# Designed miniproteins, single chains, continued (5), part 37

Each design is a single chain, and the fold is of that chain. pLDDT is the mean over its residues in the fold that is shown.

## One batch from the design tools (miniprotein)

Design m17347
Fold by ESMFold2-Fast:
Structure m17347 (fold): chain A 60 residues (1-60)
Amino acid sequence: PFPSDEEVEAEMLVIKGAVYKLAGDNEKAAEYYRRAAELYEKLGREEEAEILRKKAEELE
């Protein structure tokens, strides 16, 4: 089956977080990783959500 629109949105938020991290904007990167984690949690993807929360915490 195809991924849901919400899964696509979560993946796009992860990409935005990675782009900001590469640009040196750790604050924005952490924000987007947290937003992606919240969306994965709503989708029942708890492991992905936890990984993204840890990435955000590492960036502070």
Scores: mean pLDDT 82

Design m17348
Fold by ESMFold2-Fast:
Structure m17348 (fold): chain A 89 residues (1-89)
Amino acid sequence: MTDEAISAMRRLRWLPDQRELALELMEEVEREYGLKVLEEAVALAIHHAGMDREKLRQILEEAARIAKERGRDTITDEDVEEAAKRLGL
């Protein structure tokens, strides 16, 4: 675990609904795209979308597409930042 991933998860510790939503979305993306999602990437997606489940899904789906285009098996915070930029979020 990186210090950045630990810091991102600590920011969500007092918002259990956000953390539980994040874990559910990670499992959904892994199931549909076969890609891993980094914890810092999920935290960044929540930062851009808040608790809006549909916006979170849109960011993670676009990030999954970007990761696949780049030949990666893992969605990173860079993929999420690019996805949010493309979606205007």
Scores: mean pLDDT 73

Design m17350
Fold by ESMFold2-Fast:
Formats: C-alpha cells, structure tokens, sequence
Structure m17350 (fold): chain A 64 residues (1-64)
C-alpha cells in the first residue's frame, strides 16, 4: 500500500466520523425551522383573537 492509499483511507475515515457533526447540524436546522413555525402560529392566533383575520386565514398561517 502506498502513502496515497493510506491518506485516502484516513480521509475517508475522518469523513465518516464527521458525519455525526453534519447530522447534528441538520437537527439544529430542523429545530430552528420548528421555532419559526411556532412564531407564525402565535402571530396567527393573536391576529385571529383581535378579529383582524378569519379562522381560515389563521389556520393557513399555522399550517403553512
């Protein structure tokens, strides 16, 4: 096995081990999106209670 084959194997292993880091980033992005949806739901509910929008409009904001 040459030095290049060894380096390629080490690079592949590092890539595989860093997959858990990419998975954590994806989970964080999902959490951020869920928070954004929650904010929209709260806004829709507040506007509906104020009588500014219809029930259908409030549900559309909440459901996207």
Amino acid sequence: MDARSRAAREAGRAHWESASEERRQVLQDIADKLREIGDKLDEGLAKYKAGEISREEALEIAGE
Scores: mean pLDDT 66

Design m17351
Fold by ESMFold2-Fast:
Structure m17351 (fold): chain A 95 residues (1-95)
Amino acid sequence: ATAEDEEVAAMRRQLESLKVALENLEKEKMDLTEEELRKKALEELLKAAEELEKEKKYELALLLYEKANEIEPTEEIEEKIKKVKEKIEEAKKAK
């Protein structure tokens, strides 16, 4: 129980930190073009989502992929979202 509570808390902190980083990038309006800013945010979201997927934290990975899709909708990201949703459904059916 305690270990599971710690894991959930850590996942929430990662998601909150990523949300704050995205808002700060948008708010600061750095000397990056809109395209470069979107690419940087997209890269960070995809890296975090991939790491969560490796840890089998599919629900959090899904949230990060959906945020990436909002920034720059691509067929590749939509395919990742679909695959993660399928894994979540399979895990639900197994129990």
Scores: mean pLDDT 73

Design m17352
Fold by ESMFold2-Fast:
Structure m17352 (fold): chain A 62 residues (1-62)
Amino acid sequence: MKISDEQIEKKGDELVERMKGKSRAEQVRLMTELINELLEQGASQDQVGEMLTRISQQLQEL
């Protein structure tokens, strides 16, 4: 993989900040855009899945 786990975690945290105050539809769109970006950068399906789990946990605490 070309992108590191640390870079993925940072991008996930940035996404959570962008999702604050957005509708559910916009949150899904932003998440889909990030997934596509990470896959283009060589992230594995497992790395993307772990990031999505972390984002979901963070959003549930808000």
Scores: mean pLDDT 77

Design m17353
Fold by ESMFold2-Fast:
Structure m17353 (fold): chain A 63 residues (1-63)
Amino acid sequence: SAAFEEKLKELAEKFGLSLSQVKGALTLLQEGFSDEVVIQYLMREGGLSREQAEELVEELKKL
């Protein structure tokens, strides 16, 4: 939906990520990967700190 896409764009802007990086993290969560795998993805590909990656993972879980 447009509202779902907009929320992903808001998260991308808030965390300084591309929309593709946020969608990548969401896909990993939806495919059943552990929080640690998603955190490492966000740190390595997105350049986030661990604290920022943990915050984004929790936000994605609320969608």
Scores: mean pLDDT 89

Design m17354
Fold by ESMFold2-Fast:
Structure m17354 (fold): chain A 96 residues (1-96)
Amino acid sequence: MSLEELYKEILDSIRSRLPELKAQVEKLTAEAIRAAKEGDRRRLSHLVAQLTALKFEVDLGLTAAENLPDASPEVIAELKEIRDLIDKGFAEIDKL
């Protein structure tokens, strides 16, 4: 019960921020790719750190959703999309 309540709190917190989280990830990913292309290592390091923190938050949300039997499929799909955006961004940076 206490663990389920914790997962619900985590998921509710992330769910309320999903549109902002997605927009932030899209913006930061684009900026990180640009910084990598420009050779701005300092800016790239800061942006990668921010994206890594956001990925950790998304992964926590997915873990919470997977442990809740009534978790919204739409919320899970959105979290997976955001995770995929970050992973694709890192892959693009690694090519540079």
Scores: mean pLDDT 84

Design m17355
Fold by ESMFold2-Fast:
Structure m17355 (fold): chain A 99 residues (1-99)
Amino acid sequence: MAQEQLDEALSIPDPVFRQLALQSLVQQLVDQGDLQTAAEILERAIEREPDNARLYIELGKVYAQMGDYQKALEAYEKALELNPNSERAKKLKEEILAK
């Protein structure tokens, strides 16, 4: 079911509406406590948009909520490789390193 929603979201030709649909799907899954499916959806979105630093930040947040701090750190480091000036990614990485 979530995979069907991902395919629908990724098929939206407008990049703004596509991003909003993906964000809504991920937020719905997180709110339901389905963190594993949220991570899988973000991983598939990254396969389509590997240079989108925001997707790595969101993936890192999901991994951190799952308690997988190693994967969260790796995701934030990847976001910083793509956007070195991301204050959000820097702060989130520091929060993981403090744990």
Scores: mean pLDDT 79

Design m17356
Fold by ESMFold2-Fast:
Structure m17356 (fold): chain A 107 residues (1-107)
Amino acid sequence: SKKEELLREAEKKLEEARRYAEEGKESLEANKKALEKMREAVELLREASDPETAEYTGEAGRALDRVERAYEENLKLDEEEAARKVSEVALEAVEEMERQLKKMKEL
């Protein structure tokens, strides 16, 4: 179905986001790429969403918002410290988005 295709594409984007977030421990640029992939994943989840899954898509969007805030707020720190802090938030966000995606697949 169209929903299954969208969820599969979102899963691929989250796999890419996880790889960039891991690289992000030492690179603020990698964290920015992780954030871009997470944005793409959340958009796909929103397209796949219906009234029963809106809560799960909402939680994924809130996780994305936390990463965006972490990225913006930490830009004033030393690059090495900023990279570590943003990466930690990004990895937690990817894990949360993966949990929400699994819930959407089960419906």
Scores: mean pLDDT 88

Design m17357
Fold by ESMFold2-Fast:
Structure m17357 (fold): chain A 74 residues (1-74)
Amino acid sequence: MSEEDFEAEVYLALGEMYRGIAKIVPKEDQIEALEKAIEMYEKAIELSTDPALRREAQRNLEIVKKELEKLKKE
């Protein structure tokens, strides 16, 4: 694993953490948590040289973007 792939894995894990936090915080804080998850997944994509890791980050990014759009409409 390269240093860049290690950093990408850390950002992927942080994105997962913020996504999890969004499910347990008040509604007003859920938007901020999901926006942080998006930021972390975008960093994971930027740094990843592993196609599998990048694909996982991209998949999670799309899911979180959809969750955020739904929340903003409520």
Scores: mean pLDDT 83

Design m17358
Fold by ESMFold2-Fast:
Structure m17358 (fold): chain A 69 residues (1-69)
Amino acid sequence: GPDEELINRLQELLGAEVDGVLDVNMKEMLALLTQNRPALADLPPLEITEELTPNARAVLERFLAEFEP
């Protein structure tokens, strides 16, 4: 579904294995890549849940927008 496709796309950008699952490793990698990024400074903490929350989806979409060409 759309949430799985969003996660897959970010996993491709991270060079991680594409499994459609948002886990603690992916969260940690995103945190490292957002360090010292002014455009992402206002993002709330990323929540890991069985289905993406609206806040988590918004965070992932903003990350994707920042790093996609």
Scores: mean pLDDT 75

Design m17359
Fold by ESMFold2-Fast:
Structure m17359 (fold): chain A 65 residues (1-65)
Amino acid sequence: SPQKQQQAQQLVQQAREAAAQGKYDEAMKLLVQAGKYLGKPQQGIESAKDLADAVGIEVPEDLLK
């Protein structure tokens, strides 16, 4: 649904704000939640990493293990 995609975009925006504040673990959790609204999310951290890369959020690699 387009509405669910809009909710995912809001979560992505919140993740960008968290990352801008250095709260990368919070940003990653928000990206995982956004992935759940975006069709067929990959299980685990790969989906959050893909979303972070797509929206220009740099997440430290040690938080992606």
Scores: mean pLDDT 68

Design m17360
Fold by ESMFold2-Fast:
Structure m17360 (fold): chain A 62 residues (1-62)
Amino acid sequence: DELVEKGKELYEQGKLEEALEYFKKAAEKGSPEAQAYMADVLKELGKYAEALEWLQKAIELL
């Protein structure tokens, strides 16, 4: 997934907000990998409520 790969590159560069945008797009398209990365980035940013929302969405897709 191109969106996930771009998000990973940005995350490795410490560009957390930009990485989050790409992971959000991939997660909205139903990527479980992107949903996991999105939760990790949100947790690192201290946005726990938003991380929980995305984890709940991932469970609903299973």
Scores: mean pLDDT 75

Design m17361
Fold by ESMFold2-Fast:
Structure m17361 (fold): chain A 60 residues (1-60)
Amino acid sequence: MEEAERLVQEAITALKNGDYDKAIELAEKALEVDPENTLAKGILRAAYDLKGELKKAGEI
């Protein structure tokens, strides 16, 4: 639905800005609206993976 698409776009923008926590929240909200949204699932996974790599590198 249009609501999920908007949340996905905002999540992508947050990822590009390095705001991984915001990207996670927005992607989770998109999945609450549309659980089948493949883009939202991909963004959520990417945000968690990027947060994990930053922690291993010693930066957050």
Scores: mean pLDDT 75

Design m17362
Fold by ESMFold2-Fast:
Structure m17362 (fold): chain A 74 residues (1-74)
Amino acid sequence: DPEAEAERLERQAQSYNDALAQTKAAGDKTIAEAEKEDPELAKSVRAVVDRTIADLQAKANEYRAKAEELRAAS
């Protein structure tokens, strides 16, 4: 059932978006705390957080695109 598979892919995309939101919130908190003590460490943490967010966003977009293709093909 293409619709059931599309719904599953949409749930995976949502899971990546949820992980992205949590990563951003936790990252922002860690960066703010690090900036009080070590601005250079804060820059390094920010770079890692930004990369992780970009990867999660790419995965979310990929799964949503697959779901849209399945819905369009049905």
Scores: mean pLDDT 86

Design m17364
Fold by ESMFold2-Fast:
Structure m17364 (fold): chain A 99 residues (1-99)
Amino acid sequence: MLSEDVRKALVELLRELGKLLPEDKESFLALAEDIEAGKLDRELTGLLLEKIAKLLESKGYTELAKLIRELAKLLLENAPDEVILEQIKQILEKIKELK
């Protein structure tokens, strides 16, 4: 199961992605709700983030997709929470640059 700090950071990330991609907003909010409720483990969350990265790449957000793939890899490899939180912070700053 994901720690509370990682869940909160992932929920914020998914909400910001929903603002960037309004056509996919409902899907991102549903995933955020499942993560917030503690329904997703690290492996399933990592696999879902890989799918999100492919979606972003298909829409031309190539650099953002690379950062999200790295986050997925960190989750799948059981990286420490501090490393995961720093990666999420970098992704959020990148999203801010795109607005």
Scores: mean pLDDT 85

Design m17365
Fold by ESMFold2-Fast:
Structure m17365 (fold): chain A 79 residues (1-79)
Amino acid sequence: SSLKLPFELIEKGKELMEKALEEEDLEKAKELYEEGKKLMEEGIELLRRNGAPKEVIEEAEKELKELLEKFKKKLEEKK
């Protein structure tokens, strides 16, 4: 399926970003976050290019937005 790879990238990216939220070492957390964000963004772009249903794309974009906001709050708490 042309949608298998983008879903794998999104799930892997999501796992890394969730791990970043739990990581107490801020430097390691940033590395995990940047890698996870990149994978989710790449997966979402591939979903769009491969004609995934609008609902699927919107769900993935919502999950990414939520993780971005959670990590932003984590960084503000560590200032």
Scores: mean pLDDT 85

Design m17366
Fold by ESMFold2-Fast:
Structure m17366 (fold): chain A 59 residues (1-59)
Amino acid sequence: EKEKKLKEAEEKRKEMEELAKKNFEEDKKNNPNVSDEEIEEIRKLALEEGEKVLKEALE
């Protein structure tokens, strides 16, 4: 039973890694002139903007 749970966890991890790779590839295609670090920074800034918009809407 533990072996089955471990295999399921590994499959989910692989699925998450594949999804992350696809999202990263898409972001890179949309911003071909930026580095991988800059894409990560843009994503963080987008999350911060989303938080700000949510807080303003709650006011």
Scores: mean pLDDT 67

Design m17367
Fold by ESMFold2-Fast:
Structure m17367 (fold): chain A 71 residues (1-71)
Amino acid sequence: SPEELKKRIEELEKEFEELGKRLQELGDELRRALRENAPQAEIDRLREEMNKTLEEIQRLGAEIEELKKKL
């Protein structure tokens, strides 16, 4: 139903916002690590985590767009 689709979209949009916040937090952590000359392994870990979070955001965004087409 359109109402069930709207609720699903709202839930996914909330998850999208939470991932965006996590990406910002990881970016802040990475900037701090770079300023403090953190070990390369720590920097690489943060970059990898940011990349994975970006991929999740992209997948979630695509799912939201597909669901919106069904409304």
Scores: mean pLDDT 89

Design m17368
Fold by ESMFold2-Fast:
Structure m17368 (fold): chain A 65 residues (1-65)
Amino acid sequence: SALAEQLLQALENGDLETAQLLALELVNQKKYDELLEVAEKASKSKNEKSKKFAEGVIEAVKELL
């Protein structure tokens, strides 16, 4: 979805504030599968900040399920 693509771009740019808002919107829309897919891709990034954020998102989504 467009939200998932925007989240990935925000994480690639290191824009964690925008990434948090987009991740919350995916949660509000119950798009957990899309959120996890983007987070798994970002967790393999060479950018340490996006990697840590993605790992936190994976943990948070697993707690919601």
Scores: mean pLDDT 81

Design m17370
Fold by ESMFold2-Fast:
Structure m17370 (fold): chain A 67 residues (1-67)
Amino acid sequence: GKKVAVVAAETREEAEELGREIKERTGADEVILLPGASGKEAIELAEKLRKEKGLDVAAYGTEKTTG
């Protein structure tokens, strides 16, 4: 099936850089960028896409908050 990566980062530039790296490393067919979103938001979108469309979706994100 189609592989999709959902990438969240604080800025559009960071999301584009991370998305490019992930596509090269994982061979994802599609990369969805979420600039200004948290890793949690990327996970939520990935779960929604898996449930609604049956896609093979992985979430990636950067957070500067201690958790």
Scores: mean pLDDT 76

Design m17371
Fold by ESMFold2-Fast:
Structure m17371 (fold): chain A 73 residues (1-73)
Amino acid sequence: MVGERLAELARERGDEALAEAVETLIENKQEDLILALGGSRLGLTSPEAEAARRRIAAQGRRVAEEARRELEE
């Protein structure tokens, strides 16, 4: 799935924090958010997909923080 691929690519590039954030989105069933950000369509193989990956990573971290806040309620 797209989320798993994002985490894999992040680890290959040495960005373990990004991989962890993506895995958090997957575990929290936020996969539709990852897909909505265009990850599923881009496949992260084109040069433009690299920029999209970074944007998805930033958004993923924000969503993870928001989900963590909800769980603390």
Scores: mean pLDDT 56

Design m17372
Fold by ESMFold2-Fast:
Structure m17372 (fold): chain A 58 residues (1-58)
Amino acid sequence: MEESRRVALASGYRILGVGHYVQGELLRRRDPSLAPQAEAAYAEGEAYLAKADELYAS
């Protein structure tokens, strides 16, 4: 029961993390001058991925 809920939450955070990473990649491809914005998006994505890892690892 607890495990099923944690897996669902972890999946949600992982999707958010990947979404932010993809946004960063698109910004970087659009224009190299957007690198700071891309890095900010990557940092946000990493934070969500770390939260997903916490939920998987308990």
Scores: mean pLDDT 79

Design m17373
Fold by ESMFold2-Fast:
Structure m17373 (fold): chain A 98 residues (1-98)
Amino acid sequence: SMEEKRKELIEKDAEITIKDMEDFINEKNAPQSIKDLLNQVKTALKNKDVDSAQKYLDQLTKEVLKFIREKNLSPIDAARLTTLLGALHMVIMMMKRL
């Protein structure tokens, strides 16, 4: 019951964070490579493949940092993206402990 509720909350947090990141990267016209990697993270999490989700998140993080640098994103936008990446990393770390 308590463990099932904790798992449900983690899964809901994952869905919300992914949606927020999808909305933000679409608003900022991020490259297709970033969109594809986020979709790979989303698919891996849906399939409970935490190892693949971590692998794609590591690749996504590198591509997002490159995007921030090359497009000279504002400090506010850069902070928002890095916060969303941090939230995804936290979700994956919590799922590894389930």
Scores: mean pLDDT 86

Design m17374
Fold by ESMFold2-Fast:
Structure m17374 (fold): chain A 62 residues (1-62)
Amino acid sequence: MPVLARATVSLPAFSPDELAFRVGDRLLVLEEVDEERVLARNLATGEEGLVPKSALEVVEEL
């Protein structure tokens, strides 16, 4: 199930596969890639990329 999450920290994209976000951004978790990372969409920018799970707080399971 997709999950709505909130960014707890700000992080730039260090590589083309990574998603840039700022603290408080709402992210839709699309897919779990591994134990450390998810594929997410930043709802403020519409961009998609890899996000560390440790940077996210679950808001709502959809």
Scores: mean pLDDT 81

Design m17375
Fold by ESMFold2-Fast:
Structure m17375 (fold): chain A 94 residues (1-94)
Amino acid sequence: EELKENQKEAAKEAKKLIEKGHYELTALLLEDYIESLEKAGLTAPAELYVLLGEAYKKLGEYEKAVEYYEKALELDPSNEEAKKNLEEAKKKLE
């Protein structure tokens, strides 16, 4: 299905950008893509919010990282990566 392939490709490109240290660009592209999905009446998958949270965590924007990890867990409560990263981001706010 074309939509699912587009979502997978977005996640793949975001992972590549994070690996290269392009965190601000990753956040911008993912926010733009998520907004496009929402305007189309679609819900972005939890994985995109996890990647967005990771980008903000790498930027030191821990409050934003927490918000996006919490959003990921609303969509997929079983996501262990989001749970772990949420705990780590919250510790940075202590």
Scores: mean pLDDT 84

Design m17376
Fold by ESMFold2-Fast:
Structure m17376 (fold): chain A 84 residues (1-84)
Amino acid sequence: GKKEELKQEILKIIGEILRKIGEIFDLEKELKKLKEELKTAKGEEKKKLEEEIKEKEEEIKKLEEEIKKLLKKLDELSKELDSL
């Protein structure tokens, strides 16, 4: 019934949050490498690395905002489940 469907949706959202956290860890690891390369880069290569770093930082911010929205949905669904 509805209780079972809510439990399944909650578990699905938890899985989505965990996946997005994993993507942030991977992007942070890539950023660390790019920032290290930036220390020795010059001219056009430096500009390209700065742009890639900015893009990765924006991707992380987007994932953090998506996680925040999913956490809000999780709270709402948990409250609905408690009311049943």
Scores: mean pLDDT 88

Design m17377
Fold by ESMFold2-Fast:
Formats: C-alpha cells, structure tokens, sequence
Structure m17377 (fold): chain A 58 residues (1-58)
C-alpha cells in the first residue's frame, strides 16, 4: 500500500542529506512516486528521484 510513498520519503531524505533545497527535495519525492507508477523498482525510483533533485541544484 505505501510503497510509492515510502520511495518518495526515502528519495526526499537522501536528497536532503546530499544538500538539496527543500523545493528540490520535494522534486525527488515526486520523481520517485512517478517512477513507481511506471513500474520501476522502489530502489530505482529513489535513485531517479535523487538524481532529479541533484540536477536542479546545478
């Protein structure tokens, strides 16, 4: 039930730990949630979310 939300929460936590802003960390969560909806594993979703947030910090 909570797998997409868990992926979003973990992506947000990891993005924040890596120094992204709150706004960009939220993007990590949204990207992870979307990846789960597309059928990716939750680990892939977390990684994609974090990558998206880090790209926005450039």
Amino acid sequence: MMSAEEAAEKAIELARTLGTTDENSKKAGETARQAIKEGKSWLEAVIEGVKAALELEK
Scores: mean pLDDT 78

Design m17378
Fold by ESMFold2-Fast:
Structure m17378 (fold): chain A 80 residues (1-80)
Amino acid sequence: MEELRRELEEEARVVSLAAKLVTLKKALERTTDEEEIKELQKEAEELAEEAERLAEESRFPNLAEAAKEIAEEAKKLAEE
């Protein structure tokens, strides 16, 4: 039962990171303000770092893979 709780907690973290990624993508698509873009890129860098940490710490392969994908997409947003 404890292992199931841990899996659900990690799933919640992955879902949260995915939601942040979608929010950042939409914000970047809607803004032309250079300063706002820089702030969103910084948030994308922070999201990438958080997602990479989850991928490294996760005991669940599927969740680790999802976190890696989020990290890669967030890195792309930080570069654009």
Scores: mean pLDDT 81

Design m17379
Fold by ESMFold2-Fast:
Structure m17379 (fold): chain A 68 residues (1-68)
Amino acid sequence: MLSKVEEAIEKVEKRFEEYLKKNPNIPREQALAKLGSLVVEEAEELGLSDEEFREVAARVSARLEEAL
């Protein structure tokens, strides 16, 4: 069973991976902007608290931003 935080992270990672596959030559700055928008969108859709939002943002940044 996934928590809201884990569900949000999984959805953001999946959507971001699909986005990068469709845009293989995207600039890092533009990719990071898209990643940020995906985090906000999933947080709003799942009704995350400020604390949960911060956890999702931190974990997503640590895992995906370094890969760019």
Scores: mean pLDDT 79

Design m17380
Fold by ESMFold2-Fast:
Structure m17380 (fold): chain A 70 residues (1-70)
Amino acid sequence: DELRKKLLELIGEILRIIGDIIELERELEKAKEEGKEEEVEKIEKELEKLEEKLKEKLEELKKLDEEINK
């Protein structure tokens, strides 16, 4: 089932992005505690990019779910 393969691959991508977000959130907290303003700005920018990517992948997941349930 090609749709199941695509679903599993997409879930894998989503989980990787979530993992990256969790890691960056941890680094953001550390940078804020250490007063590293430049690192905070950099991490916030990277988080925004990952959140946008996650939104795109979640939309792809929704469309794929609709195709599987046709």
Scores: mean pLDDT 83

Design m17381
Fold by ESMFold2-Fast:
Structure m17381 (fold): chain A 59 residues (1-59)
Amino acid sequence: MELAEKGIEALKEGDWEKALEYLKELVRKGDTEGVTRIMKAASELGHGEEAEEAVREAA
């Protein structure tokens, strides 16, 4: 939960590199809820495709 919030904040700040690192860390830990939250926020900001690619790369 806390890690997902940090990822969403990074997305809103435009720190895409940091947001992707948090997303990949959540995937590695198996935090499905955290991954879903960041993916949703990224899609709303127009970055859903890049976020989906990062999830596939980390899996």
Scores: mean pLDDT 78

Design m17383
Fold by ESMFold2-Fast:
Structure m17383 (fold): chain A 97 residues (1-97)
Amino acid sequence: DKTLEELYKEIAEEVVDIIEEMTAAGKPDAEIVTEAAKYAINKMEENNITDIELLLQELERVAKERFGNDPDMLALVNRVATVILVQGSIINQKRKE
């Protein structure tokens, strides 16, 4: 349980790092969302992560800790989370078939 929680937290922190770095570099929101979501999906596949909801909960927690009073950054993280939910759910369904 602790090892899985640490893994989910690590992936969430890495995703938020990408969002922060790309935002600081002045990248368009669409590019940030695409790259951050792609990174998360790749990490999910590499680590056989099937609990998408738990990953999204960790992502929300990390985002609130780093950007709690920045509504624009929180909205950007929510856009990334939405893409992870949709694409990750599709991948997870295909893995169970």
Scores: mean pLDDT 81

